Designed miniproteins, single chains, continued (4). Designs and how they scored, part 75

Each design is a single chain, and the fold is of that chain. pLDDT is the mean over its residues in the fold that is shown.

## One batch from the design tools (miniprotein)

Design m14750
Fold by ESMFold2-Fast:
Structure m14750 (fold): chain A 60 residues (1-60)
Amino acid sequence: SLVDKVKSMLRLPSWVRLDEEEVAKKLVEDKPKTGSEVRKYVPGIRDGPAEKLAKFIQSH
């Protein structure tokens, strides 16, 4: 599913206390268009991965 693919791309470090599945679900539901919008759901994500996630979500 799209949620599973987003969750796989997210791969948060162990020090980040976020529910990856809940975050992936919200990203798929809200479909952020930019990396800065992705960062609202995933504080501390790097710019490159954030933009890649936004682009992937928008293309699916």
Scores: mean pLDDT 73

Design m14751
Fold by ESMFold2-Fast:
Structure m14751 (fold): chain A 60 residues (1-60)
Amino acid sequence: MKELLELIGRILRLIGEIFDLELELKKETDPKKKEEIEKRIEELKKELERLMEEMKKLKV
């Protein structure tokens, strides 16, 4: 149970980070900085997918 709750907590934190970065992306006008933010969002989305897959393997 603790492992599942910790994993859910990590997933929620990543979702929050992705959301914050997407808001920054909408406010950013510099194409170079937009590209850097987009790359970071992709990295976090991949990490999120990895954690969600781990969650599926934890039988509740």
Scores: mean pLDDT 80

Design m14752
Fold by ESMFold2-Fast:
Structure m14752 (fold): chain A 75 residues (1-75)
Amino acid sequence: MASSLSPLEQAVLRTLYEHGPLTAAQLARLLGVSQPTVSRALRRLEARGLVTRIPTTPPLYALTPLGVQVLQEVE
């Protein structure tokens, strides 16, 4: 059982890597999922230090160096 990342969490990390810092609404649109679903994934990723929240209006989310490393190790 993969304990590290769900498929949605992997997709969020990849999208942030390819498109740069994004809002939860932009991630929801790009991934074809609801904004609450993306917000839950972002909270889990932030708790793991893989994503950081930038205090803009609305908030932007960006990959950390650790997030980039983890993404590159996931096939």
Scores: mean pLDDT 80

Design m14753
Fold by ESMFold2-Fast:
Structure m14753 (fold): chain A 72 residues (1-72)
Amino acid sequence: MEEKRREMLKEALELEGIPVTSDDPDELIDELVNHRLEKEKAIIDELFPDSLKEQALKNLEKRFRDIRSRIR
């Protein structure tokens, strides 16, 4: 089961265009989470009006912290 989880994480990174350089599941999860967070931040910066950006970014960062805490 651990090996299957590792392979799924590597596949997810490849699909996002992130180079797979580690066999550590925690490092693979960190790379995937960071990549997704940066993409979401860019979308907020482009689409949200300045008055709403601060709240949207705080909500996004809270959501990703919650996701990361559930994985670990």
Scores: mean pLDDT 73

Design m14754
Fold by ESMFold2-Fast:
Structure m14754 (fold): chain A 86 residues (1-86)
Amino acid sequence: MSEEEFDLEVALALGLIAAAIVKYTNTSLEDAKEFLKRVVEIFAEKGYLTPEEAEEIIRAIDEANSKQEAADKVMELLTRHIERRI
C-alpha cells in the first residue's frame, strides 16, 4: 500500500466516523450540516476529494431534510469517490 492509498483509507474512515457521529448523536440539523460541510471542505483542501466531488457532497448536504439523510448521503458519496482511488 502506498502512502497516498493509506492517507485515502484514513480519510475515508474519518469521514465515515464523522457521518456516523452526526447520524447517531443528538445533533440539530443545522449543526449537523455545518459539521459535515466543514469535513468535506477540509477533504477538498487536502486533495482527498476533487472540487467537483466536494461540490456534489455539499449540495447533497444542503438538500437533505434530516440529519440522517445528510449523514447517509455523505457516507455514500465519500465511499463512492474515495474508495475508487484505494
Scores: mean pLDDT 80

Design m14755
Fold by ESMFold2-Fast:
Structure m14755 (fold): chain A 73 residues (1-73)
Amino acid sequence: KEEIKKLAEELLKLAENPEAQELIKEAEKALLAGDIEKAQVLLGKAIELEPEEKQDELRELAQKLVGAALEAQ
């Protein structure tokens, strides 16, 4: 749980778009509830809202976040 929260905080720090930030927060809640598929959709939408220069780094962090949630199950 703590790793999921920390990775979500890192994503929020990198995200510039307020809509993307809200999607990341919703994805964190979905991951904590065990809804991995919903979280992946929300994270994908959030990344697409960010500048192209940040998308690769955000995608890598999102993969780590989803991986941490899968290991926690």
Scores: mean pLDDT 81

Design m14756
Fold by ESMFold2-Fast:
Structure m14756 (fold): chain A 69 residues (1-69)
Amino acid sequence: IKEAMEKYPMVFAQPEVAKLILESEKKIQELLEKAKKSKDEEEKKKLLEEAEKLKKELEEKIKELEKKA
């Protein structure tokens, strides 16, 4: 969550929006940790791809919130 706060401090000024972003950030972090611990190269690749997808979704979500403002 620290990285999200550093990148988007203005968005974290709204507690409700911050909660949603924190949930997405936590999921991304969990996927990255699973990838690090995975013994299977294919599984590692899958987890990294999933984390990248969630990152893109988070970035698009923040972009939409900026448009609404």
Scores: mean pLDDT 71

Design m14757
Fold by ESMFold2-Fast:
Structure m14757 (fold): chain A 90 residues (1-90)
Amino acid sequence: EELKKQLEELDEEKKKKEEEFEKLKKELKENIEELKKKIKENEKENPRLAAVYYSARGILEAAISIEEELLKKYKEKIEEEKKELEEKIK
């Protein structure tokens, strides 16, 4: 019963991390769309400022990619811990 509870807790932790990632991804995408607007508004009249916003956009796009890779590694770790617990139940 205790080992079953630990398996359920790992599944809940994994789900919570996936939900947190989806929320972060949504916020980052909204910021990227705002930066796209600022680039378009400034590209003709202030190319230097547009370049700064373009760089900031690239950083946010890279941050999404990094967070996706971190979530993948976290999920792999949880699956490994689940396998160890399942082997102890057998």
Scores: mean pLDDT 83

Design m14758
Fold by ESMFold2-Fast:
Structure m14758 (fold): chain A 86 residues (1-86)
Amino acid sequence: DPIAASIDPEELRKAALGLVEELKKDPNNAPIATALGILYVLAQLAGDEVTEKALRKAMEGLRAYEKGDKETANKLFDEAIKLLKE
């Protein structure tokens, strides 16, 4: 896959970690939420299952926050950060 071959897994993981940490600080930051979705697609194309899983948890956390469940949102963001640091 030419697209997967051009994605640097280390840079993708670092970018994902930084965005999830910033999203946890301000879940209403629309530019960061948009970038998170872009990185999720890139993780899927790269076959990076760990980064994809972490970004999926971050997106689930954002949906929980939008529904008013801030406790569940923070737990999901923390789980995503933990996956991206390992």
Scores: mean pLDDT 80

Design m14759
Fold by ESMFold2-Fast:
Structure m14759 (fold): chain A 89 residues (1-89)
Amino acid sequence: MKEEARRRAEELAERAAEAVRAAGEAAAAGDFERAAELLRRAEELALEAVRVAREGGLPDEVIRELLARVRAAAEAHREALERLAEHLA
């Protein structure tokens, strides 16, 4: 059912955004190992949200909204996440 798929996808996207926020905070504290783990978790959750949304037949607009929430969290922590990317390079 589309409503159930939407609820599940929204839940997964919110968890992904939370993981991105936690990754940004860890990176800002200099804990790049923890930040990398959290960022990987955020990616897995975001991919699962997209998969659930697509399998549930949700329109592309909803998928864009879900990803926009994750991107907003990343933008709020952009400087710290850039430092993490430099550390991992």
Scores: mean pLDDT 84

Design m14760
Fold by ESMFold2-Fast:
Structure m14760 (fold): chain A 68 residues (1-68)
Amino acid sequence: MLSEEQRERVERALRRLVEQGLISEEAARKVLELIEKGDYEGALEVLEREMGRTIGRAALHELKKVVE
């Protein structure tokens, strides 16, 4: 379960991906929800579907680093 500060960092990282056109706003919301639940496998599946396997996996690793 994320702290408020961790949630804010994840939201900012996901907002950057939306602004770059790499994922949709809806996908960003779903990924945030899944990460808040600790469902990193579900978050990975969404990211891989939106961005492809290699870039999706890299994005999840960056999000995990933002969370610590």
Scores: mean pLDDT 82

Design m14761
Fold by ESMFold2-Fast:
Structure m14761 (fold): chain A 104 residues (1-104)
Amino acid sequence: DELVKTLKEILEKAGVSLADLNRVLQELNPSLFSPSMSLEELAEKLSTMHPETAVALLAYAIKTLRGEETPSFSELLDLAMKRDFEAIDPELAELLKRLYELLS
């Protein structure tokens, strides 16, 4: 599954564990996400939303976990809608673009 593979590559490049990502995603939307999700379950959940929303959620969670100065979710969503993945995260830009294309 290319979506699961891409999510794994994003996590590995970001240096973030699935468990930590799941915790932050649950804080953002507890009705959709749980801390115990597998990569396959996460892929299924992301596929149910707009690609822009999925990219913005992942970018927000990753930046938060990295302790970076994190833009608001609304700012990241705006950048995703403009497909400005480089402005979202220059290191992850190609992987976020691939994720967007797989969800489109």
Scores: mean pLDDT 85

Design m14762
Fold by ESMFold2-Fast:
Structure m14762 (fold): chain A 59 residues (1-59)
Amino acid sequence: EKEKALELLVDHLVSKGYPEEEARRFAEEFLSEYDVSKIDKETLIALADEWYEGRKLAE
């Protein structure tokens, strides 16, 4: 589950323009804070979009 969530999150962030290395680091950090078994994939993607938005503003 965690591995699948990690790959889903990385692929999504990379599709949004994150470098793969940064996307994987962010995904690992995010997933360490949250139990993905309690988060549906739609919510996980929405949270990833929020993180991407935050990164864009923090440039």
Scores: mean pLDDT 71

Design m14763
Fold by ESMFold2-Fast:
Structure m14763 (fold): chain A 62 residues (1-62)
Amino acid sequence: SKAEEERKRLEELKKKLEEELKELEKQPKTKENQLEIEQVKSFIAMIDSLFKLEEENEEKKK
């Protein structure tokens, strides 16, 4: 289904963002690096919110 494909794409995106976050955390802590870390964390949180909403909708239909 289309929803299953979108979920898989979001899971792959989240994994890539988590890898980017780990790389950013290894770099020297500059103001610019801190902003990038916060931005990546924000995107991960948004994806988590989408997963939670999708799970709630799926549970309601089953």
Scores: mean pLDDT 76

Design m14764
Fold by ESMFold2-Fast:
Structure m14764 (fold): chain A 68 residues (1-68)
Amino acid sequence: MAAKEIAEEAEKMLKERGIEAEVTVELAADGSVSVSIRLYPDKMSGEEKGEAVDEVIEYAKRRAEELR
């Protein structure tokens, strides 16, 4: 399923940056997209997490739009 594939790729991107996270992507029938990222406990600062999360959210939204 497209949402699951986007979530898996987003998690992989974060892991390659040293961030362990759970990504949830939900695609509604009307085309609305929800992206949620849960970061597991780590030593990374809020600023570092924010930058990585923003990049991954942008990726997930682009992929979701392409798969409409």
Scores: mean pLDDT 71

Design m14765
Fold by ESMFold2-Fast:
Structure m14765 (fold): chain A 80 residues (1-80)
Amino acid sequence: MTEAERQRLLEEAFRLLAEAARRAAGGSATDEEIEAGARAVVEELRRRGLSAEEILELARLVLREDLEALDALLERHAPG
């Protein structure tokens, strides 16, 4: 894997984690706080020795979980 490919995967992981955090926050956090949090998570995973591919896969799983949680919350608050 080239350095450019590694950076691309890490950037994609950052974007997915920021999106997941934004959905979870529901407007209670600023974009700057969300991006700082997502960046901190990516850097911590890198520090712990995870590959860019592993970090991206984890980010995808986190985003999937947040979407399922959001759907469950919306269903609980739906008039019915």
Scores: mean pLDDT 73

Design m14766
Fold by ESMFold2-Fast:
Structure m14766 (fold): chain A 75 residues (1-75)
Amino acid sequence: SKDERIEAILERVKNSPALKGYYAGLKALLEANKDKITEEDLDALEAAIERVEAGEGTRDDLLRAVIALGKRTQD
């Protein structure tokens, strides 16, 4: 379910040395907008996290995904 994917994403971010600083903000955003989040939003977040953890991306990859989600959830 989307709830299970959100929980998995948050646990991954929480346990990542590179990304754990984003945990509180990402958790607040995802929990506040859970009903508006799409599977495509979750796919984009997972891809950004995977790139950062693989050393192939930067924190800016996650930030771009979060900004895109924020714009989409405003209507």
Scores: mean pLDDT 76

Design m14767
Fold by ESMFold2-Fast:
Structure m14767 (fold): chain A 97 residues (1-97)
Amino acid sequence: DDEEIDKLNKEITELMKQGKYDEALEVVAKYEIEHAPPELIPVLEELHKWALENKMSLSQYMVAVNTAKAAYNGSPEHTHDPKKIVELAIEDALKSS
């Protein structure tokens, strides 16, 4: 996966240099979704959609993703409502930058 991560970092860097922020978010979202547990996928898909619609920065989007992962992992039974995880992730992201 080191080669895959290096490739993703190069793609993100080039998109950011070109001002293609929505495409950079898409690259990150696809990577995170591909490596997520199945129960977290709908949360990450909703966060990506919300980030694009609300012009969230890449750094804010990463905060949202990390918050969603932490909320999921913090429940031993993964019983959190996906909508509540999305709301928490968005709130934390908007407070970050």
Scores: mean pLDDT 78

Design m14768
Fold by ESMFold2-Fast:
Structure m14768 (fold): chain A 62 residues (1-62)
Amino acid sequence: MKAALYAAGGIWVVAGDIEESLGRYAEAARSYRVAAELYRRAGDEEKAREAEERARELERRA
C-alpha cells in the first residue's frame, strides 16, 4: 500500500522535471505538489517537504 503511493510520488516528480525542462513552471509546480501529497500519504515527510519546496520555487518563476 505505502510502496505504491511512494512509487506514484516518484512518477509525479519525473513529470514535474520534464515540465520544468520545457519551461512549463506552473504545470511543474502542480506535479510536484501532487508528488508531495503522495509522499506524505506514504509516510515520507522528507520527500514530501522536498517536493513542496520545489513547487514553491517554480511558482515564483511562473
Scores: mean pLDDT 83

Design m14769
Fold by ESMFold2-Fast:
Structure m14769 (fold): chain A 92 residues (1-92)
Amino acid sequence: VEELKRKAREGDIEALKELVEKALELLREGRIEEAAELFKEAILIAEEIGDHILATSIAMLMLAEAVDLRLQGREEDAEILIEATKEALKEA
């Protein structure tokens, strides 16, 4: 994960994509806090490299996943994703 973050910060969009895919994998495994943190890092890296559209797209993906969690009755898990998204966008 750290190597992917390093490559993404250097402008490797494929590495950033792999970070997002890893975050989605963690989410499917029920590792919500780890997924939220990795999504947050991906948003911040996208903003750092100047890809504001990609940063926004990742944030929208997190919110869509949070909606799905709420539809499943997993309101606490959804709130973790929403708060991480808000923090990332505020720091970017």
Scores: mean pLDDT 82

Design m14770
Fold by ESMFold2-Fast:
Structure m14770 (fold): chain A 97 residues (1-97)
Amino acid sequence: MAESYQVFRPVEDEEGKIVFENVSEDPRMSREEAEKLAKELAKKYPYAILVRTAGGRVDVEVYDSKGNLVARFENEPDWVAALQRAFDLAVELKKKE
């Protein structure tokens, strides 16, 4: 199975809860395109998340408002668990500003 990339941005809903929106419109995005998208989104939506899925495993990367990589979870066997860990971390980092 080919590798794929998804990018998520943290946004605050009408009730003040942080939710994550998938902004990846092309599932055939390259690594370079996905990383560029995540870094650019992180400037406006701090702690944007890049997800790479390959061979039934996921890598997750979290970017700050300066475009710096602040966390990475690699070779995770559970997609849902890996994403949840990244979302929880992004929420905590966003609260700390």
Scores: mean pLDDT 77

Design m14771
Fold by ESMFold2-Fast:
Structure m14771 (fold): chain A 84 residues (1-84)
Amino acid sequence: SKSQADELFRRGLEAFRAGNYEEARRYFEQAIKLDPNYARAWFMLGLASGRLGDYGEANRYASKAVEADEKAFLDFVSELEAER
């Protein structure tokens, strides 16, 4: 369900912020299995993969985020930039 995907996404963000990139990637992978159009989850999966040195996968997942929902992807990137 969408609410279940949102919960997995939140847990992934907590793991990512803690530096637990492998755990974060697993949560984001579970979120996209429940909601393949979850642009934010695809984007964060890309970032987590990049942190783990999987740059080719990071680029592919970023493309999937845009394909899933370009507006949601751009809005999320803007939110992350505002936090910096």
Scores: mean pLDDT 83

Design m14772
Fold by ESMFold2-Fast:
Structure m14772 (fold): chain A 61 residues (1-61)
Amino acid sequence: SMMDEEVEKFRAYASTLSRAQLEQLLAYLRRELERAIAEGADPEKIEMVRRMIEVLEELLA
């Protein structure tokens, strides 16, 4: 799916980042997720941000 392709691209990009950069990006995306939910954003956009957060959490594990 298009979402799976975007998540794959994001994983490739995130894999080039340092631990500190991954932690900063995770904090940013968590804030963006809360904003998107509060503002009633498109469910597909919310799901994309959630999957991006999961990728970062896996890389930081």
Scores: mean pLDDT 88

Design m14773
Fold by ESMFold2-Fast:
Structure m14773 (fold): chain A 64 residues (1-64)
Amino acid sequence: SLSHEIGVLLRLIGLLEDIRFGTISREEAEKELERLREEIEKITDPSFKERAEKLLEEAEEALK
C-alpha cells in the first residue's frame, strides 16, 4: 500500500539522520537497516522502491 511505501521512506530518512548526528548506536542502526531491507523488498511501486534503495545505500555508507 502507499502508506507502507511512505512509512518505509520516512523510517529510512530518520535512520540516516540518526546515523549522521550520532543519535543511534552502530548495533541498533545495523538491526534497523536489516529490517528496512526486508520492508523495501515488499515495495511493489518501482519509483518508491528505487528511492528507498538509494536511501538505504546512503545510510549504509554513513555507517562506514
Scores: mean pLDDT 84

Design m14774
Fold by ESMFold2-Fast:
Structure m14774 (fold): chain A 70 residues (1-70)
Amino acid sequence: GPLREKLRQSLEEAKRALEEGDEVTARAALHEAIELLRQMGKDEEAERIEELLRQGKLEEAVEVLEKALE
């Protein structure tokens, strides 16, 4: 559905930003993903990503997002 497609776009944006060393853009994309996950009722995944962002673990946050899309 439209939310899942937006979530996938946020994942692709975050991965691209991390490969480029752009942590600001990666964090922005992951925050967008958190809001989309909450709209989809995936509150546990959203909370896990938010916690990883607070710890600066951006690559692990991306892994949680990838698994949420499976």
Scores: mean pLDDT 88

Design m14775
Fold by ESMFold2-Fast:
Structure m14775 (fold): chain A 110 residues (1-110)
Amino acid sequence: SEIEELLKEIQDVVNAIERETDVDAALALTDRLLGLLQQLIEKLKSETDIKLITKVLFLTTSALTAVQLALERLIARETDPAQVAALRAQLARLDQLNRQISEVVKKIEE
């Protein structure tokens, strides 16, 4: 399943973000995660397997929580206002995509 392959790639990137201490590297990994989440949203629009949709919701909610905590940790340690602004912008983008995933799933369940 292309969705299951995307979920594995998402988890690998999330794990990399959680262990990352370099802000520029974390920003690049987050850009990759945003791209994978966008691909996931596109594939979810045509998905009818309720079990797979439920698995997506569970794994993406968990993954996004982990990334949010990792980026917040980097923000707390960062002294450069430009880097803090960049990290906060990535958190806002992740929150927007998480809302889009929830909306697509809600529409499928209706």
Scores: mean pLDDT 84

Design m14776
Fold by ESMFold2-Fast:
Structure m14776 (fold): chain A 59 residues (1-59)
Amino acid sequence: GSAAAGAAGGAAARAAAERYGEKGTLGWQDSMVRATALGLSAEEARAAAEAGGRRGLEA
């Protein structure tokens, strides 16, 4: 997709992953489902959830 669409989708998915990750293991599993629903692949959603959404927050 376009850079703008990718950035917006990634930011929303990252926020969701961070929010659900904070709630613990059950939240991690739910964040993976929510992140994929937001347009991330299952692998990307898993990586984001495991990293707590911080993987791409800072350069």
Scores: mean pLDDT 56

Design m14777
Fold by ESMFold2-Fast:
Structure m14777 (fold): chain A 72 residues (1-72)
Amino acid sequence: AAEQAAADRAGALGDRHVPLVKATNEAIEAYDKDGLDKALELLREKTAGVFSPEEVAALERNLRAQADLDAA
C-alpha cells in the first residue's frame, strides 16, 4: 500500500537521519572551536561512505556560507 511504502521510506531515512544530524552538529561545533578548515575535514571524515557526493557537497556549502556570513 502507499502508506506502507511511505513508512518504509521514512524508516530508511530515519536510519540515515541520526548519522546526518550527528555529523552536521559535530561539524558546526568544530567550526565554532577550530574554524572552517577543521569543520570541513571532520564533515568529510564523518560522511565518508555514508552519504552521496551531492549530500556532502550541500553540507560543505552550508558551512562555507556560514563562514562567509561570519566574515561579512
Scores: mean pLDDT 68

Design m14778
Fold by ESMFold2-Fast:
Structure m14778 (fold): chain A 60 residues (1-60)
Amino acid sequence: SERDKLGLELSILQVRRLAERVAIEYARKQGDEETARRHEQSLAEIDKKIAELEKKINEV
């Protein structure tokens, strides 16, 4: 169903969000501010996509 497809997409983005959070923490511990900043940008884009998907799921 459409709801199931959106739910799967949301789950994939949630896993990516967790991976980005871990990558940011690791980069910060290494003092790699450039890598941390890149992952922070990726995290922001993932958060936007999650918000859009959650809104779409609530409309189904």
Scores: mean pLDDT 87

Design m14779
Fold by ESMFold2-Fast:
Structure m14779 (fold): chain A 99 residues (1-99)
Amino acid sequence: EISAEALEHIRKAEEALKAAMDAKMREIYENKDEEARAELDAIFAPLRPYLRNFSNSLEDVAAYLAALAQAAHKLGVDEAAEHLAKAAEIVAGKPVTLT
């Protein structure tokens, strides 16, 4: 079972990441910035396997949250990255380091 503390961190990360993603996608659309679009696709590419084969185990949840934290960090959304990393740490019971 995912703790209430981990779920609250996920909620805060979702709010920050959604706002940042909406702003980024608007910028890409307005400027036809193909480089920014390709960068965004590359950042989220590691998350694609979790959308197909998600087992709902705590190990898979922690791995997904850690991967999403890395994606948020690469996007410069440090608030979301920190909350996702903390949620992954709580779920896994082990420290999570962003690279």
Scores: mean pLDDT 75

Design m14780
Fold by ESMFold2-Fast:
Structure m14780 (fold): chain A 80 residues (1-80)
Amino acid sequence: GVADELRRLAAESPNPYAQKVLERVADLVSQGKIDEAIALVREELERFRAMLAEHPDNPYVREAVETLERALRILEEAKA
C-alpha cells in the first residue's frame, strides 16, 4: 500500500530528517489522513528547499528535497 511505499522510501533515504518525516507521513496515511500527510510533506519540502538555496552544494539536503518531491507525487496519485 501507499504507507508501505513511503516507509520503503524512508528506509532508502540517507538523510535522518527526511527519514523521520516520511515515517510520520506513512503513519498519517495508515490512519486515513491523506490530506494531513500531503500538507506535512509540502511544509517540510518548503523548509528543505529553503535550506538547499542556502547550501546548494549539500548532497544530503538535495537528496531530502528529491525524496520529499517523490513522496508528494506518490500521495497526490493515491488521492486522485
Scores: mean pLDDT 85

Design m14781
Fold by ESMFold2-Fast:
Structure m14781 (fold): chain A 97 residues (1-97)
Amino acid sequence: DIKAFIDSLPVSEASKKALLALLEGASVEEVREKYVPYTPEVVLENARRILELIKRAAEELGVPMTPAMFEAALLTWARQGPAAVEAAVRAAVEEHK
């Protein structure tokens, strides 16, 4: 359950709501104003891209979105930046096929 995974993250309740709203297709501007007004816009733009990459990779590979995909993507983004996320997500999905 993706919602249960987001609820388990060691972040604020507002950040969890922001991530869920981005996953549901809300705009970065709306999410920032409603849940996380002090978070830089670029951080939310990167989070949205990461969530879209996970969704696309799961759809292309015919597998469900999993907590492991989100963890791999978030850790890669934190360490190597957003450009490396697609490769990490695809690798994680292939290992679970």
Scores: mean pLDDT 70

Design m14783
Fold by ESMFold2-Fast:
Structure m14783 (fold): chain A 65 residues (1-65)
Amino acid sequence: MEKLEEEVKKLESEIAKNPNDKETYQKLADVYEKLALEYSYKGDFNKAKEYTKKAIEWRKKAKEL
């Protein structure tokens, strides 16, 4: 989990520097999807649902770019 959390921080920093980088938005959505799967495996369905929503939101933002 720590490794995925570090990836989120790195990708958020990249978006702050390059806000029109569609690929970085897609990568962030993929990381949130992986977090959702990990929380689902642990039985934390509330967090899994939250990360799934974040993944969907970031994918939508990527399409709007």
Scores: mean pLDDT 81

Design m14784
Fold by ESMFold2-Fast:
Structure m14784 (fold): chain A 57 residues (1-57)
Amino acid sequence: DPVEEAKKWLIKGTKAYLDGKKEEAVKYFQKAIDYARQAGNESLAATAEKLKKEAEK
């Protein structure tokens, strides 16, 4: 299920970001974006894109 996969990667990315592992967070958020787009879930993709941009700072 691409939606469930997107959510898993979103959670992993968020945890990595909170742990200060920004490069890992960016990679995990990218996977979340890819799965969200595969599922056609634009809202979830937009959320993951926003979090990826924050992790890139």
Scores: mean pLDDT 85

Design m14786
Fold by ESMFold2-Fast:
Structure m14786 (fold): chain A 56 residues (1-56)
Amino acid sequence: MVEEMKKALEKAIEDAKKYNLPLPSPEVVRQAAEIAGLSEEDIEELVKFVEELNKK
């Protein structure tokens, strides 16, 4: 599940940059992961991943 979400986030960020859309915020990613029922470790991994991609 975490790997699938990472791929989706990479795609979303690429598309956002291509179309001048707002980047997904770490807070939104955290909420989505909580709704998906991920563990705290997986939530932290996804939030950190998005922060790294946004800083690029």
Scores: mean pLDDT 76

